Designed miniproteins, single chains, continued (3). Designs and how they scored, part 92

Each design is a single chain, and the fold is of that chain. pLDDT is the mean over its residues in the fold that is shown.

## One batch from the design tools (miniprotein)

Design m11193
Fold by ESMFold2-Fast:
Structure m11193 (fold): chain A 80 residues (1-80)
Amino acid sequence: TLLEEFRKVYEKIKELMKEPNPDKEELEKLVKELKELLLKLYSKEEAIAVLEQLLEEAKKNNNEVGAEIIEKEIEELKKK
């Protein structure tokens, strides 16, 4: 189900946010998957809110790569 896919992707991203040197390509793919799932299950507003929470997690863990990836996806959603 989409909800099960969302939970799996979200949990994996949360773990990668704690990593000091995450794989950029893997994280980009997962964040895009999360965004698509959020848009299918909820709304643009909910997608932005969830991504902003993940951005704060990345900042708390000094994960610059994660922060950059999430910020880009938030900006893209706000642009539309």
Scores: mean pLDDT 82

Design m11194
Fold by ESMFold2-Fast:
Structure m11194 (fold): chain A 108 residues (1-108)
Amino acid sequence: SKVDIVIDIMSQAAVAYLRKRASRDDVIALVDAIMDSKNVPKEFKDKVIEFVTAFLDGLDARVSLAALQEEVTKKAKEMFKDFSDQDQFYMRLALLALVREAVRRLEA
């Protein structure tokens, strides 16, 4: 399902972030830049960045991989349940930006 794809992307991004391969500020800046390039309205952009920031803040480097996968799955479902189709689209762009930055840093 679409939810499973998003959960997989978020899990990969969370792992890369916890491995310190992507800084929080760099990820947020990249998400902001991508949404600006797509002419996303400020209200939606701020909302998406707030959710991405809350998600990153919710991750704890002390959490085991199994517990992290469970928490990421739960948070992804909670974050997306009240999103409109348009907001879900912008959140997907933000998550793709996070994954791209994580991959870039893992390959460096």
Scores: mean pLDDT 60

Design m11195
Fold by ESMFold2-Fast:
Structure m11195 (fold): chain A 60 residues (1-60)
Amino acid sequence: TVSTTLIVMQASVAKLAGDEPVDLSQREIAERLKVSVSAVSAAIRLVGKENVQAATTGLK
């Protein structure tokens, strides 16, 4: 489900809080979270690359 992808991405990225991606690629995010690149693409589509990046930096 689309909502599941969003939640998984936000939760997993938040779990990796403390990382400071200056220019993190979809592949690198997928590798860190152990998920598919397709899942990362779906999350970016839902919340935007900016939100995914912000979550990865561990800022709230």
Scores: mean pLDDT 57

Design m11196
Fold by ESMFold2-Fast:
Structure m11196 (fold): chain A 83 residues (1-83)
Amino acid sequence: SIEEIVELAKKALEALENEDYEKLQELAAKMYELLSKMSDEEAEEAIEKIMEIAAERYNISEEDKEKAREEYIAALKAVLAAK
């Protein structure tokens, strides 16, 4: 279902953030299998919702991409300084 793919997409983004590439690979495979069994209309709707989730999580506008990048760099520097 579309809801199932959206849930898998959220887990995939979480795996990506945690650098869990094995889990990301598994989730990507499951998402691909589900998408391949969908109608064109259902697949389009699922992809649109996945992109909305990614946009919301990673703030995809050009200005917001720069801000998110600066925030992540600042967080990484803080973590490295705390070591």
Scores: mean pLDDT 66

Design m11197
Fold by ESMFold2-Fast:
Structure m11197 (fold): chain A 110 residues (1-110)
Amino acid sequence: SLQEEIYLRMLLISLSAGIVAAIGAVKKGDRETAIAELEAGIETAKQIGELIKKLYPDKADELEKILEQIIELYKQAIEAVKKGDYEKALELLEQAEELVLELIKLINEA
């Protein structure tokens, strides 16, 4: 439905803004903000996964694989932040940002 497509667009904007905020927090050494933004991003990614199964069934497998990779990188980045390894967290989040941009591009082409 149009409402579900609008909601998906809002979630994609949230995911994109969230990764930028998480990277900014990591660069500042703001552990609490970085973890909160990444945990919120994981929940947003899960909601995107449920919507893409419904709205884009023909592309669901490809898009879900990208979402699973984003979630895995976010989980690893949370662990790195908890250990104080902000350099490793930044590397993981830069990889996640590239996948977020790829995800948005593929959904816009659907």
Scores: mean pLDDT 90

Design m11198
Fold by ESMFold2-Fast:
Order: structure tokens, then C-alpha cells, then sequence
Structure m11198 (fold): chain A 98 residues (1-98)
């Protein structure tokens, strides 16, 4: 794969990790919980899409693997948070089982 495509994907993975982390922090503030849950769901769905592309295109790249594992750790933290909806937890479980 070309380096430019890899760089774009690394940026997308990093942005997805930041998005997921930020949305979780927003949920933890207790403000506008319904909006925060929807934001978190969208960020997790975006992470799952980027994860799938990264795994397919760069399965053996150490930088890609590191960002994927960081994202999975964040998803495990979300899965164990009692504030997160059961529907989102089921989606996260499927992503983690890949």
C-alpha cells in the first residue's frame, strides 16, 4: 500500500480514538446525557468503520495495530461504564469480538 494512504488511515484512526475518548468524557459530565450517548454511538460507529478498513489494508503494520489496540481499550472502558446504553454495549461487544 502507498505511504500516503497509510498516513491518511493513521490520521483517521487517531481522530476516531480522540472522538471516542472525548464523547465518553462528555457522557461522564452528566450534561445532556441523551445527546452525549448519541455522540458516543456515532464516534464508536466511526471507529468501527476505520478499524475495519485499517485491518483489511494494513493487518501487519505496527503503528496501525497500536492505534487499533488503543481504540479497543477505550471501547472496553465504555463497555464497562454503567452510563452507556445496552444497545451500544452490544455493538461494542461485536466490534471487540472481531
Amino acid sequence: MPLSEKLKLLISLQMANVGVSTALLLLRTGKNVELAQESLRREVEWFADVYKEAKEKFPNDPEVKKLIEKGKELLKEIYNDPRVSEELKEFIKKVLEE
Scores: mean pLDDT 82

Design m11199
Fold by ESMFold2-Fast:
Structure m11199 (fold): chain A 76 residues (1-76)
Amino acid sequence: SVEELLDKAIEAMKAGKPFEAAHYAGQAIEEVLSEKKPNPEVVEALREMGRAFANGDPEKGIEYAKKAKELLEKYK
């Protein structure tokens, strides 16, 4: 699930493994974007997560990943 991929991205970033975190984050983004009507708030949170990880800001990346998880739970 997208939530599982986000959890793995968070764990990887906390472990100092940015390439592994980016891989899981990318999979989560791709899965959400493959939906017929992706939720724009979820998409934006995931994009901000990706930007934060790319910029070497693990704290912001983790925060946006958590926000994306909360939004996914809210809209289920």
Scores: mean pLDDT 81

Design m11200
Fold by ESMFold2-Fast:
Structure m11200 (fold): chain A 62 residues (1-62)
Amino acid sequence: SMEVQEIAREIADKLREIGDELNLVLTLKYGEKTGKKLLSDEQREQAKKALEEFEKKLALYK
């Protein structure tokens, strides 16, 4: 059975994943705002996909 420490660890891991995706999206938006290339081409594509997925989820709830 799950102990509170194991549950907390799983939550922490999920929060880290969300934080990493948010950082990429924010860096992408910052780069667009400043006109500077802050991300590699690979990271830009990853950030665009994360943003697109996030916007799709938001569209369900507004």
Scores: mean pLDDT 77

Design m11201
Fold by ESMFold2-Fast:
Structure m11201 (fold): chain A 64 residues (1-64)
Amino acid sequence: SPFQQSQTQTSRTQFSQYGRFSRTSSPSTQRQFRNQTRRQNQHSRSTNSQPTSQSTTTYSRQQR
């Protein structure tokens, strides 16, 4: 329990000091995270979707 109390208090105090950063960063960071996820999904799809990579090795050879 002492650990939790210390952590909670520390976090609260720190938040107050970095309130400005956390406030502005918090929404932005969360938003950026979503955009990043979208990008990653597209990136993975783009790479995998690329006929050269998949078609050449996986499809061309594995297909029979």
Scores: mean pLDDT 45

Design m11202
Fold by ESMFold2-Fast:
Structure m11202 (fold): chain A 75 residues (1-75)
Amino acid sequence: MDLAALSEALVEALTALGVPRDVAVEAAGLFIQKYLEGDPEGALQAVRDKLLSAGFSRELADRAVEVAGALLAQV
């Protein structure tokens, strides 16, 4: 998968969950960075930590991790 397409897919998925686009873009950037470092578990953790630090609930952060994990499974 094209990394730009993966990043946009994650941004659109996060915004569909109610995450503001600016926060979604930051979360997707951290996710791609960790994935490129060879750390897919750290990529999922970065999304979770970013959403929690931005004040979102654990339930929303956990849903975001599920979506990000599903996107990784398609790569």
Scores: mean pLDDT 83

Design m11203
Fold by ESMFold2-Fast:
Structure m11203 (fold): chain A 83 residues (1-83)
Amino acid sequence: GEELKKEFEALYKELKELNPELAETLKEAFDLAMKLGDETFAKNIIKLGKKALEALKKGDKLGADIQEGLILIQLGILKILSK
């Protein structure tokens, strides 16, 4: 609901400053999860995005790349479920 949207907006703003491409990918995944009405999936997308942001802030490139890969896998699943 509205709380998840606000949490996502704050995360998106910070991610966009550090990695704009990842921020847009995360937004696509979040929007699809919200459209499906699966708040658990939407919460998982936010959790992955927060882990990616923490890794980026620490300069942990491997950690950031792993979270990006997981976000892309979730996006692929969401695209299939949205058919």
Scores: mean pLDDT 87

Design m11204
Fold by ESMFold2-Fast:
Structure m11204 (fold): chain A 88 residues (1-88)
Amino acid sequence: RRLPSAEELVEALESDKELAPLVFSPPSPEMLALRPTLKSVGELLEQGASSEELLAGLGRLIETLLETGDPELIALAERLAALLEESL
């Protein structure tokens, strides 16, 4: 089976209580440093990006979250990585 559709990924993100605030809502003050990466993912979703483009944007977000060293952001990165692994 090929990669999931962009719509399927958006629905999965919107349904996830931990990931939806990160992608679709204004981040906490600590997450404002992630704003450029979050904005890029949001723009891909708004533009109806391909699954490959969306997965690339989400992968970049995961890397950024892991680099923060914040346990809550690392937990979100692990959840997001699990979603991407399910999609591969």
Scores: mean pLDDT 63

Design m11205
Fold by ESMFold2-Fast:
Order: structure tokens, then sequence, then C-alpha cells
Structure m11205 (fold): chain A 68 residues (1-68)
């Protein structure tokens, strides 16, 4: 998977997290917001490594597996 494909996947996951924020508990919402903030910072960083992008993707998927 290319860097651009990974970034697009991450953007889609963050958009989904934002869409479900109002359905989450206050604790889950705080976790989701922290993930969104970190992911947005990473997307904006031209020096972000593929490993860092993949790690945040894994963290978002882990969170989604707990709330879905």
Amino acid sequence: MSREERLEELRAMIAYLESILDTLSPEQRAQALALIERARALIADPNATDAEISEVIREVLTFLSQVL
C-alpha cells in the first residue's frame, strides 16, 4: 500500500470517528478526540514515516473494534 493510500485510509477513518462522536460515552469520546488530533497532526506532517502512519491506523482500528 502506498503512502498516499495509507493517508487516505487514515482520513476516512478519522471522518468516521468524527461522525460517531455523539454516540460515544464521554470517556470514549475523549479517546476518539485524542486519536483524531494525533492523526490530523500526522497527516499534516510531510516527514511522517510509513511506520508512524501505520501505527496510528492500528490504534484507530483497535479503538473502533472496542466501540462497534
Scores: mean pLDDT 82

Design m11206
Fold by ESMFold2-Fast:
Parts: structure tokens; C-alpha cells; sequence
Structure m11206 (fold): chain A 79 residues (1-79)
């Protein structure tokens, strides 16, 4: 069944610079991906973010994430 293997929540940190927080979010997504793929039969990684734009900014920090984009499922955080 196609249930999620890992869930990552990306939230805006008003006290951090955009560069710092998106680099951190990219690292968190990469770690979640590696944890999911360490097990046979792992499903997709679910990413909860305030917007698709916010998610794309995190992905832009890492060539690895850009290459594996299709293995993440985006869910917009409810207001």
C-alpha cells in the first residue's frame, strides 16, 4: 500500500534568515528521504509546508532533492 514512510513539516521561522532556514529544511527533507529508503518497500515522503512556493525554495537548496522531487508528496498546511 502507498502509505507515507516519513512525514516532514516545514514551517517558517521568523527569527531565521531565508537562506538559513531553507538550507535547514533541505537537510531535514534529505534525512527523511534517506530514512525512508533505508527500508525495503518504503512509501513516499510526505512534506507539509505553508505553500508549494515554500517547498520549492527548500528543494532549490539541494541538487539531491531536485533529482528526487517526484518521490516527495506535498501537502499544504491548513490555515
Amino acid sequence: HMGPSEVVTLRRDPDATDEEQFHRHALEMTRAYLRARSRPGAGPVVVIAPSREFLERAIAQSDFLREHRDEFVFIEEAP
Scores: mean pLDDT 79

Design m11207
Fold by ESMFold2-Fast:
Structure m11207 (fold): chain A 103 residues (1-103)
Amino acid sequence: SEKLEEAVEEARRALEEARRATDPEEVLRAGERGYEAALTAFREAIKEGTIEAYRKALEAVDYAIEALEIALRVNPGDIELEIRLGVMALLRGVLKLLIKKLE
């Protein structure tokens, strides 16, 4: 749970960095940090298997999606960013399904 909480906070900070950054490379690094934090949050939530953990991982994924969308706007046509957004969309869908099954 502590590792999950830390991953959510890292994803949130990555979004804040993406919003503040004026350099395309800084925005790319922020997007990547958000993506990696969301992957960590997803992995930890699956290990815990609780609705609370899935909701926290969903927060991290949503932060990562917004950070990656900012990065893609500054770096249009970046295929790696598009792939990362696709992965986040898939994880978001999985988390929503798991939350619904536990409600």
Scores: mean pLDDT 90

Design m11208
Fold by ESMFold2-Fast:
Structure m11208 (fold): chain A 91 residues (1-91)
Amino acid sequence: DEEERKKIIERIREEMERIVRAYLRHLGLPEAVQEELLRLVRRLLEGDTSAEEEIRALLRAHLDEATAERALATLRGLIESTKAAIKNPYA
């Protein structure tokens, strides 16, 4: 059922965005930076690997190096989990 699959995928994407927003807010980033990072996370989820370097640069502009690298690793983990869930939404 293509329609059911699309609805499940949409919910998976919405859940990832909710988790990302909560995490970025927890890091104390300004709202404008949270929105830009969420846009970059969406690009990386869609397969644009160049977005990862933009995420790193933006995180490093607002956080210390160690915190920025941990945040990037966390966002990468969330994106990979989301990609796996989208690829097999009935698992």
Scores: mean pLDDT 85

Design m11209
Fold by ESMFold2-Fast:
Structure m11209 (fold): chain A 107 residues (1-107)
Amino acid sequence: SKEKLEEIRTQLEKLHKDYIEKIKNAKSFEEIEKTVREYFEKVSELGLEILSLIDNPEIKKEMEDALARLHIRLNIAITLKFSPEEVVAIVEREMAEILKVIDKAIE
């Protein structure tokens, strides 16, 4: 339903803000990796719920693709030991794309 999509969108915005702060305040690479993995798990859970609420197959595919890009880019960032600033840039870019797809699903 539209109401549930709007609720999950709000949850994603809050989650995004909370995890950007955690990444910026991370004191070690190990803390960054842990924070990023927790972020991805929580975004994936909400993302699966969003996918179950999208009836339009084109928008559903856009959401699947956006979630896959986030997953791939975060794994690259962890593997190559990106700085907090580089990780934040990836998270901000990919979350903006996810939120755009949700906005299309709500329309």
Scores: mean pLDDT 88

Design m11210
Fold by ESMFold2-Fast:
Structure m11210 (fold): chain A 69 residues (1-69)
Amino acid sequence: EEELRKKIRELVQKANELVKEGKFDEASRYYEEAAELVEKLATTQSHPVIRDAALKEAEELRKKAEELK
């Protein structure tokens, strides 16, 4: 779980840096990858509140990716 969380954070950070550089297509791709990993993390969560929070985070990342296209 911690390795997955670390990878998600690294992907989001990289996407944010790409947005600052004006590389929107590349940033969109990294947000999409991060969203997929957050969705995978959500499937490992047994507690409804924690799972719902993760799914909401994934939706927000997918929305950011769509807005950059």
Scores: mean pLDDT 80

Design m11211
Fold by ESMFold2-Fast:
Structure m11211 (fold): chain A 87 residues (1-87)
Amino acid sequence: SAEKEKLEKENQKIDELVREKLEAEYGLTQAEIDELMRKVQEKIETDPAFRKYWEALQKRAEEESKNEEELIKMRADILYTLISLVG
């Protein structure tokens, strides 16, 4: 539906802003962000314990964020902390 397409576009914009935040705040390059997101996705698919941990982190970000800016920052912070867990 048109509403589903709108939500998918809004999610894509949030993902883009999260990438920009990782670059601006943590100094990651686009190549490093692509590699991080690939490793996180692979670990979600192969490690049930990591998947539960990831789901808990996403839920916390959604529950604790008061606005879109805070959500973007929390998602960027989560991804950065996961660098040590995914290698």
Scores: mean pLDDT 83

Design m11212
Fold by ESMFold2-Fast:
Structure m11212 (fold): chain A 64 residues (1-64)
Amino acid sequence: MSREEIARLVSERTGLPLEAARLAVQLAENGVPAEKAARVLTKLFGVSRETAIEAVKLARELLK
């Protein structure tokens, strides 16, 4: 899958804005731990910690 396709799926499944989903994919690809990635997403986009963790885990699952 392309990064854009993964970001779209993450956005659709979690309800995150597409820009937040793209960042979740980038953080997952770079091996950032889910908790650290979730803090970045919460700080930049104001999303819940639970949703941010779910998005990063889903992105990591879809990347391989």
Scores: mean pLDDT 84

Design m11213
Fold by ESMFold2-Fast:
Structure m11213 (fold): chain A 89 residues (1-89)
Amino acid sequence: MEEEKKLLYAKLVQLMDVEKILSNPFLEKAVEEAREKYGEEFAESLRKKLQETIDKYNKELDELRKKRASPEEIYNFLVKAQEELEKLA
């Protein structure tokens, strides 16, 4: 559980910076593979949805941090964010 919290936190922290996300080779490669397999319109839609979802969760996480939310509240938020990101990928 503590190890899962650290992994989810680390993964989402990497996704919290939209500028770093757009320059992230892993996400760029995933979008490129989607373009090759499903076409450009799908890849652009995926990129847009990922960006919108990241922006939404970055804003919500910032609000939680400002309110000094408990580790449990942050963990539950990160689990929900991860599930939505996995549905888009």
Scores: mean pLDDT 64

Design m11214
Fold by ESMFold2-Fast:
Structure m11214 (fold): chain A 96 residues (1-96)
Amino acid sequence: SAAQREAGRRLLEAMQRLSETRAELAALAEKLKDDPELVARLEETIARVREAMGEGARALQSGDLAEMERALRRVEETLEEAERVKEEAQKALEER
């Protein structure tokens, strides 16, 4: 349906943004490797991103509108969290 195509499109776009943010978090973890507590937090956030991406992929495969909308909300919430952690890590790097 048109609603299913639109939900799938939005989910794919959100997952693409989340994938890009995950790569940025991984790069920050490498630059901050001398700060084990911050690296652990970055790695925990990356793990949550992987889980949200997995849910998104499963929802897309199901083609179920409700599942795609639920996955979209999860991906968007995870993206907001990942962006906050990224900003915190960037500030820590700038203070070095």
Scores: mean pLDDT 89

Design m11215
Fold by ESMFold2-Fast:
Parts: sequence; C-alpha cells; structure tokens
Structure m11215 (fold): chain A 76 residues (1-76)
Amino acid sequence: PLSPREQQIAQILADTLEKLFAGEPISVVEEWMRKQLKEAGLSEEEIEKLVGLVRFLWEHHPELLRKQLEELKETL
C-alpha cells in the first residue's frame, strides 16, 4: 500500500492531469501543481523535475498522461 505522503503526491498528480484534460491552461495548472507539491514537502529540484516532465509529456505525448491518470484513479 502507498504511504500517506505517497497517496498525497499521487492525488496531486491525478488532480493536475484532470485539470489539463478539462482544458485549464498549462501555465495555470503548473503554478497550482508547484504550490501543492511544495506544501506536500517536495524540494524545489524535485518539483521542477516533475513539472518539467508533465509539461514535456503534455506537449509531446498526452496519451501517456491519459493512461497515467486512469492508473492513478484505480490506485487512489
């Protein structure tokens, strides 16, 4: 089972992806994601790596993010 912190991070990721697929602008979603991850206790380096990966996948492989959202919903 996921730890409470891992569940929190997974929920932030799921909410991020749902916002993107709902048509929210990526710049707004990224700022929201950074704030949530910072409140969850991630380092600035960890936050920028995750945000950068999500941006890259959203721009180049949104189908992979759709699959990830489905998997997160099954886990949470």
Scores: mean pLDDT 85

Design m11216
Fold by ESMFold2-Fast:
Structure m11216 (fold): chain A 72 residues (1-72)
Amino acid sequence: MKKAEELLKEGEEEFKKGNLEKAFEKYSEAYRLDGDNKKVLDNAIKVLEAMGKKDTADLLRQFHALLQGLDA
């Protein structure tokens, strides 16, 4: 739990430094550690939108929808 939160913070730091792709990578790793953490996906989408990366944000939305389908 805290490890995923720590990666989210690192992602925010990388974003502020202008290293947006590294921020996304940190969020992906956080998701791997906590595979059912919706907040990780929400935060990743928010930062991507802030970066103007609508294509990547759309990809994350699709991935989240697939995961939700598996839970059903």
Scores: mean pLDDT 68

Design m11217
Fold by ESMFold2-Fast:
Structure m11217 (fold): chain A 80 residues (1-80)
Amino acid sequence: SEEERILESIRKGVDAAEATLDRAEQLKKAGASPREVRMAAIDAEAQVTLIRILAVTSNVELPEELKARIDEIDARARAL
């Protein structure tokens, strides 16, 4: 279904955002510049924003697991 296709796209987007955030945290741990860490964190937040927009505009109800992952990404990115 279209809903299943959109949900799969959202799951892939969440996976990608988590990978971006993991990279941002690795950059910080490795002593990268504050600018590099901030840019990577902003990239993760931008990805989460696009995922939220896709869910809302597609009128797709997100599983609680995906909502929790999205909120966690946003919280972690804001902490960087």
Scores: mean pLDDT 88

Design m11218
Fold by ESMFold2-Fast:
Structure m11218 (fold): chain A 82 residues (1-82)
Amino acid sequence: MSDEEILKRLGEYLKLSEEELEKILKLLEEGDYEEAGKILAEAAKKVNLPESLLEDLLKVAEELGQEDLAAMLRKALEYYKK
């Protein structure tokens, strides 16, 4: 699975830097979904990404069985809401 490819697509929507993408990938490998989710939520807030888009991405990740991405997106939604 290419977590890097999915995060690059998310990075285009969130305007993530390469450093931020690398940090998120490392945190996912370490199972630190809370910190990965915080970084993603802050980026989403900066670009005013609709909360519904994060919810849709979570649903797709769950349907595809991408558990690490789903866990990160759940944490991102928690931090995005406040």
Scores: mean pLDDT 76

Design m11219
Fold by ESMFold2-Fast:
Parts: structure tokens; C-alpha cells; sequence
Structure m11219 (fold): chain A 83 residues (1-83)
């Protein structure tokens, strides 16, 4: 499914930032996304990860924008993807 695929891509970016750069913020965001935490908590953690290391997380910003564009016609799926 597209929602599952987008979640996997976001997790890959976050895990790479955590593993390659040692970003604790990226690791926290990945854990929240894997554990289906509330959307608000996931968004806040992702924002912190992007602010802590913008260079390592520039691909995360791109993937988030691509996901929003793909789900523009399915707002219910956007909430499910972020959770």
C-alpha cells in the first residue's frame, strides 16, 4: 500500500540519520513512527530531527513533501500514515 510504502521511506531516512550521524532526535522520531504514536508527537519529533541536523535530514523534508502531495486527495490516509 502507498501509505505503508511512504512510512517505510520516512523510517529509512530517519534511521540513516540516527545511525550515520548519531542523531538522537532522528532515532526518537523513527521509534515514534514505528510504534504508531499520535500524529502530533511524530510531527514534533520529525521537526526536532530536521532542526538538529538539516543536512542529514534534507531528504526527510523531500520525502514529507512527496508524501503530502501523494495524499492530497486522501486526507484520511495522511492521518493514518503519520500515526
Amino acid sequence: SSAEEHKKLLLEVLKKAAEEKGSKEAAEAAELLENKAPVEDIEKAMQKAMEADPESTKELEKKLLERVAALKNKPEMMEKLLA
Scores: mean pLDDT 66

Design m11220
Fold by ESMFold2-Fast:
Structure m11220 (fold): chain A 75 residues (1-75)
Amino acid sequence: MDEKALREAARILHQAYLEGKLSEGMIEASKILREAGASRDLVSRILTQMSALLDEGASEEEIFEEAKRIREEAE
């Protein structure tokens, strides 16, 4: 999976969270990650952890770094 797809997913999810549209952001981020070759299980793990970190006030960079870690553990 391309790192650029993870960065775009993090950007979309962070912006969606700030706008109170996390559900819409999760749908868009899921599509990007799936098109980049991520499995359903990997997408679910990444989006769940990004969402949890956003609830704790995490930045776009912090959720990107966590998504990258999850991807590396899954490969």
Scores: mean pLDDT 84

Design m11221
Fold by ESMFold2-Fast:
Structure m11221 (fold): chain A 110 residues (1-110)
Amino acid sequence: SMKEKLIELFKQFAKKVEEVAKKYASEETYKEIKKVLDDFLKKLEENDLSLNEAADLLRETLQKIVDIAKKNLSEEKYKEFMKELQKIYEALVEALNELEETGELVEVVP
């Protein structure tokens, strides 16, 4: 259940990022970002990743997307892209925190 819910949240995140890329990027830049997102989802679906491994993969995926956007978008479009990406990322973090609060997670408070 928790693993399936995590994968669902990451799939929703990837779809939203793809939509933002399609809105601001050229067709070629959109294809590059889509490939990064498709590779990310494939690794999540085909591999039995731990939560930490999934988080590391997300971090690497985000860095690749930011690098592609920074290289290929105009300064104005890059700023708008990053604003939308931040909002999508914050929504993902909120959803992950809610999952932790309602899930079978051990309270790791020192």
Scores: mean pLDDT 80

Design m11222
Fold by ESMFold2-Fast:
Structure m11222 (fold): chain A 64 residues (1-64)
Amino acid sequence: SKREYARREIEAAIEAMKKALEEAKEIEKKTGKKLSLSEFLEIYNEEYQRLLEEIEREFREELE
């Protein structure tokens, strides 16, 4: 259903944020370089898009 799809998109955004925060901390720890907001958002968007593609594949067959 569209409601279930939307719920999964919201969950994906939350998970992508958590992952981006953890990856940013690892990068800062290993490199000693503070990430900019734009660099952080690139990591977030990359993870979010990956999760969205997985959800789309999962729901594609259900919605057919």
Scores: mean pLDDT 80

Design m11223
Fold by ESMFold2-Fast:
Structure m11223 (fold): chain A 64 residues (1-64)
Amino acid sequence: SLQDLIAQLEEDIKRMEEYVKELREEAKRASGEEKIELELRIGMFEIAISSTRMIIERLREKLA
């Protein structure tokens, strides 16, 4: 159901946010190319989180 899909996507966001937290902690200890790589990965996950939130909003509109 669309409600089950929304619940799954909200769990996916939570998991991605936890992973971003871990990457930010690693980035604090990194330098040079490794730090750039980690910050790029963080940015990619932040885009994924934002996109997933937009999908949830659209799905909620369909359930109204």
Scores: mean pLDDT 88

Design m11224
Fold by ESMFold2-Fast:
Structure m11224 (fold): chain A 105 residues (1-105)
Amino acid sequence: IGKAIALRSQGKYDDAIKILDKEISKDPNNTDVRITRAVIYIDAGKYDDAIKYLDTVPSSNSGARSVKGWALYKQGKFDDARKYAQQSLSIDPNNTVARDVLRNI
């Protein structure tokens, strides 16, 4: 995951995705890998693909909820973005992505 995040920071989305695909094939239930792949889809402007990956993560996960809120915000779906960001903060009040979503809507 850390190597994929570093590649993402460099704009090397295809290389980051290749690393995550290998991790997903080894452990398809790895929640952090699914969230990280969704984040890379958002960076690439593929918001629907990001949401599909996040919908495979349990709703109790703060990170999945906040990143889904961010994708919805990028699509202009502000009411849905707000709901997911608020749900994320109810699980983890320190979630910075959720706070950023709410600050921008």
Scores: mean pLDDT 78

Design m11225
Fold by ESMFold2-Fast:
Structure m11225 (fold): chain A 78 residues (1-78)
Amino acid sequence: DKRKKEEEEKKKEEAIELANNPELLEELYKLIQEIEGKEGVTPQEFFDKLIEEKGKPYAIKKWKELLEEAKKIVEEKK
């Protein structure tokens, strides 16, 4: 289904685009390292792992929560 692919791709693209902000990417990376308890996990790898373990709806929700948390941290640095 083209619509489902476009929706998934758009959400993933938006998440990656926001993560391409150096400050946002740094804070998002820190949050992921805390959750995983190990270094070297990229935001994209973390998102893909959540899809595999918990399914897409959970992964999207969790990704959005982490992204919003990272944004708050970046805003506090203003």
Scores: mean pLDDT 68

Design m11226
Fold by ESMFold2-Fast:
Structure m11226 (fold): chain A 73 residues (1-73)
Amino acid sequence: GEHGEKAMEEALKQGEEAAKKAKSEKGRQFAEGVGALGAGMAYTLGKLGASEEEVRKVAESGGKGAEKAAKDG
């Protein structure tokens, strides 16, 4: 199903929220980049017919990665 758009938007939003908590500009850019990668993967899997659950797991991984990138940057 085409559930990737909603998962993509949620992953991007999580990346933006993580970026706002970053202490440096580099941390913000890393958080946004990781969030965007997760969002892109979720969207692509959705187009390829992956289940809502599979798409959601990829989006969640992107969001978690963004939070980690914000802390590490």
Scores: mean pLDDT 73

Design m11227
Fold by ESMFold2-Fast:
Structure m11227 (fold): chain A 58 residues (1-58)
Amino acid sequence: SIDEKIERLEKEAEKIKDPKKRLEVETDLGIVRIMKAVGMPEEVIEKKLEEIEEEIKK
C-alpha cells in the first residue's frame, strides 16, 4: 500500500549518513504525506515515491 511504502522509505531515510541528502529525502516524503492528505491521485503519489526511492539508492 501507499502508506506502507511511505513508512518504509521514511525508515530508509533515517539511515542516510549524508545530512543534506537525508534532509532532501525527508522533505520530499513530507510533501508526499501532504499530497496524500489533500487527496491527490494515487498514481501521482506512487510516481513521486518511486522518484524518492531512486534518490535514496544514489
Scores: mean pLDDT 84

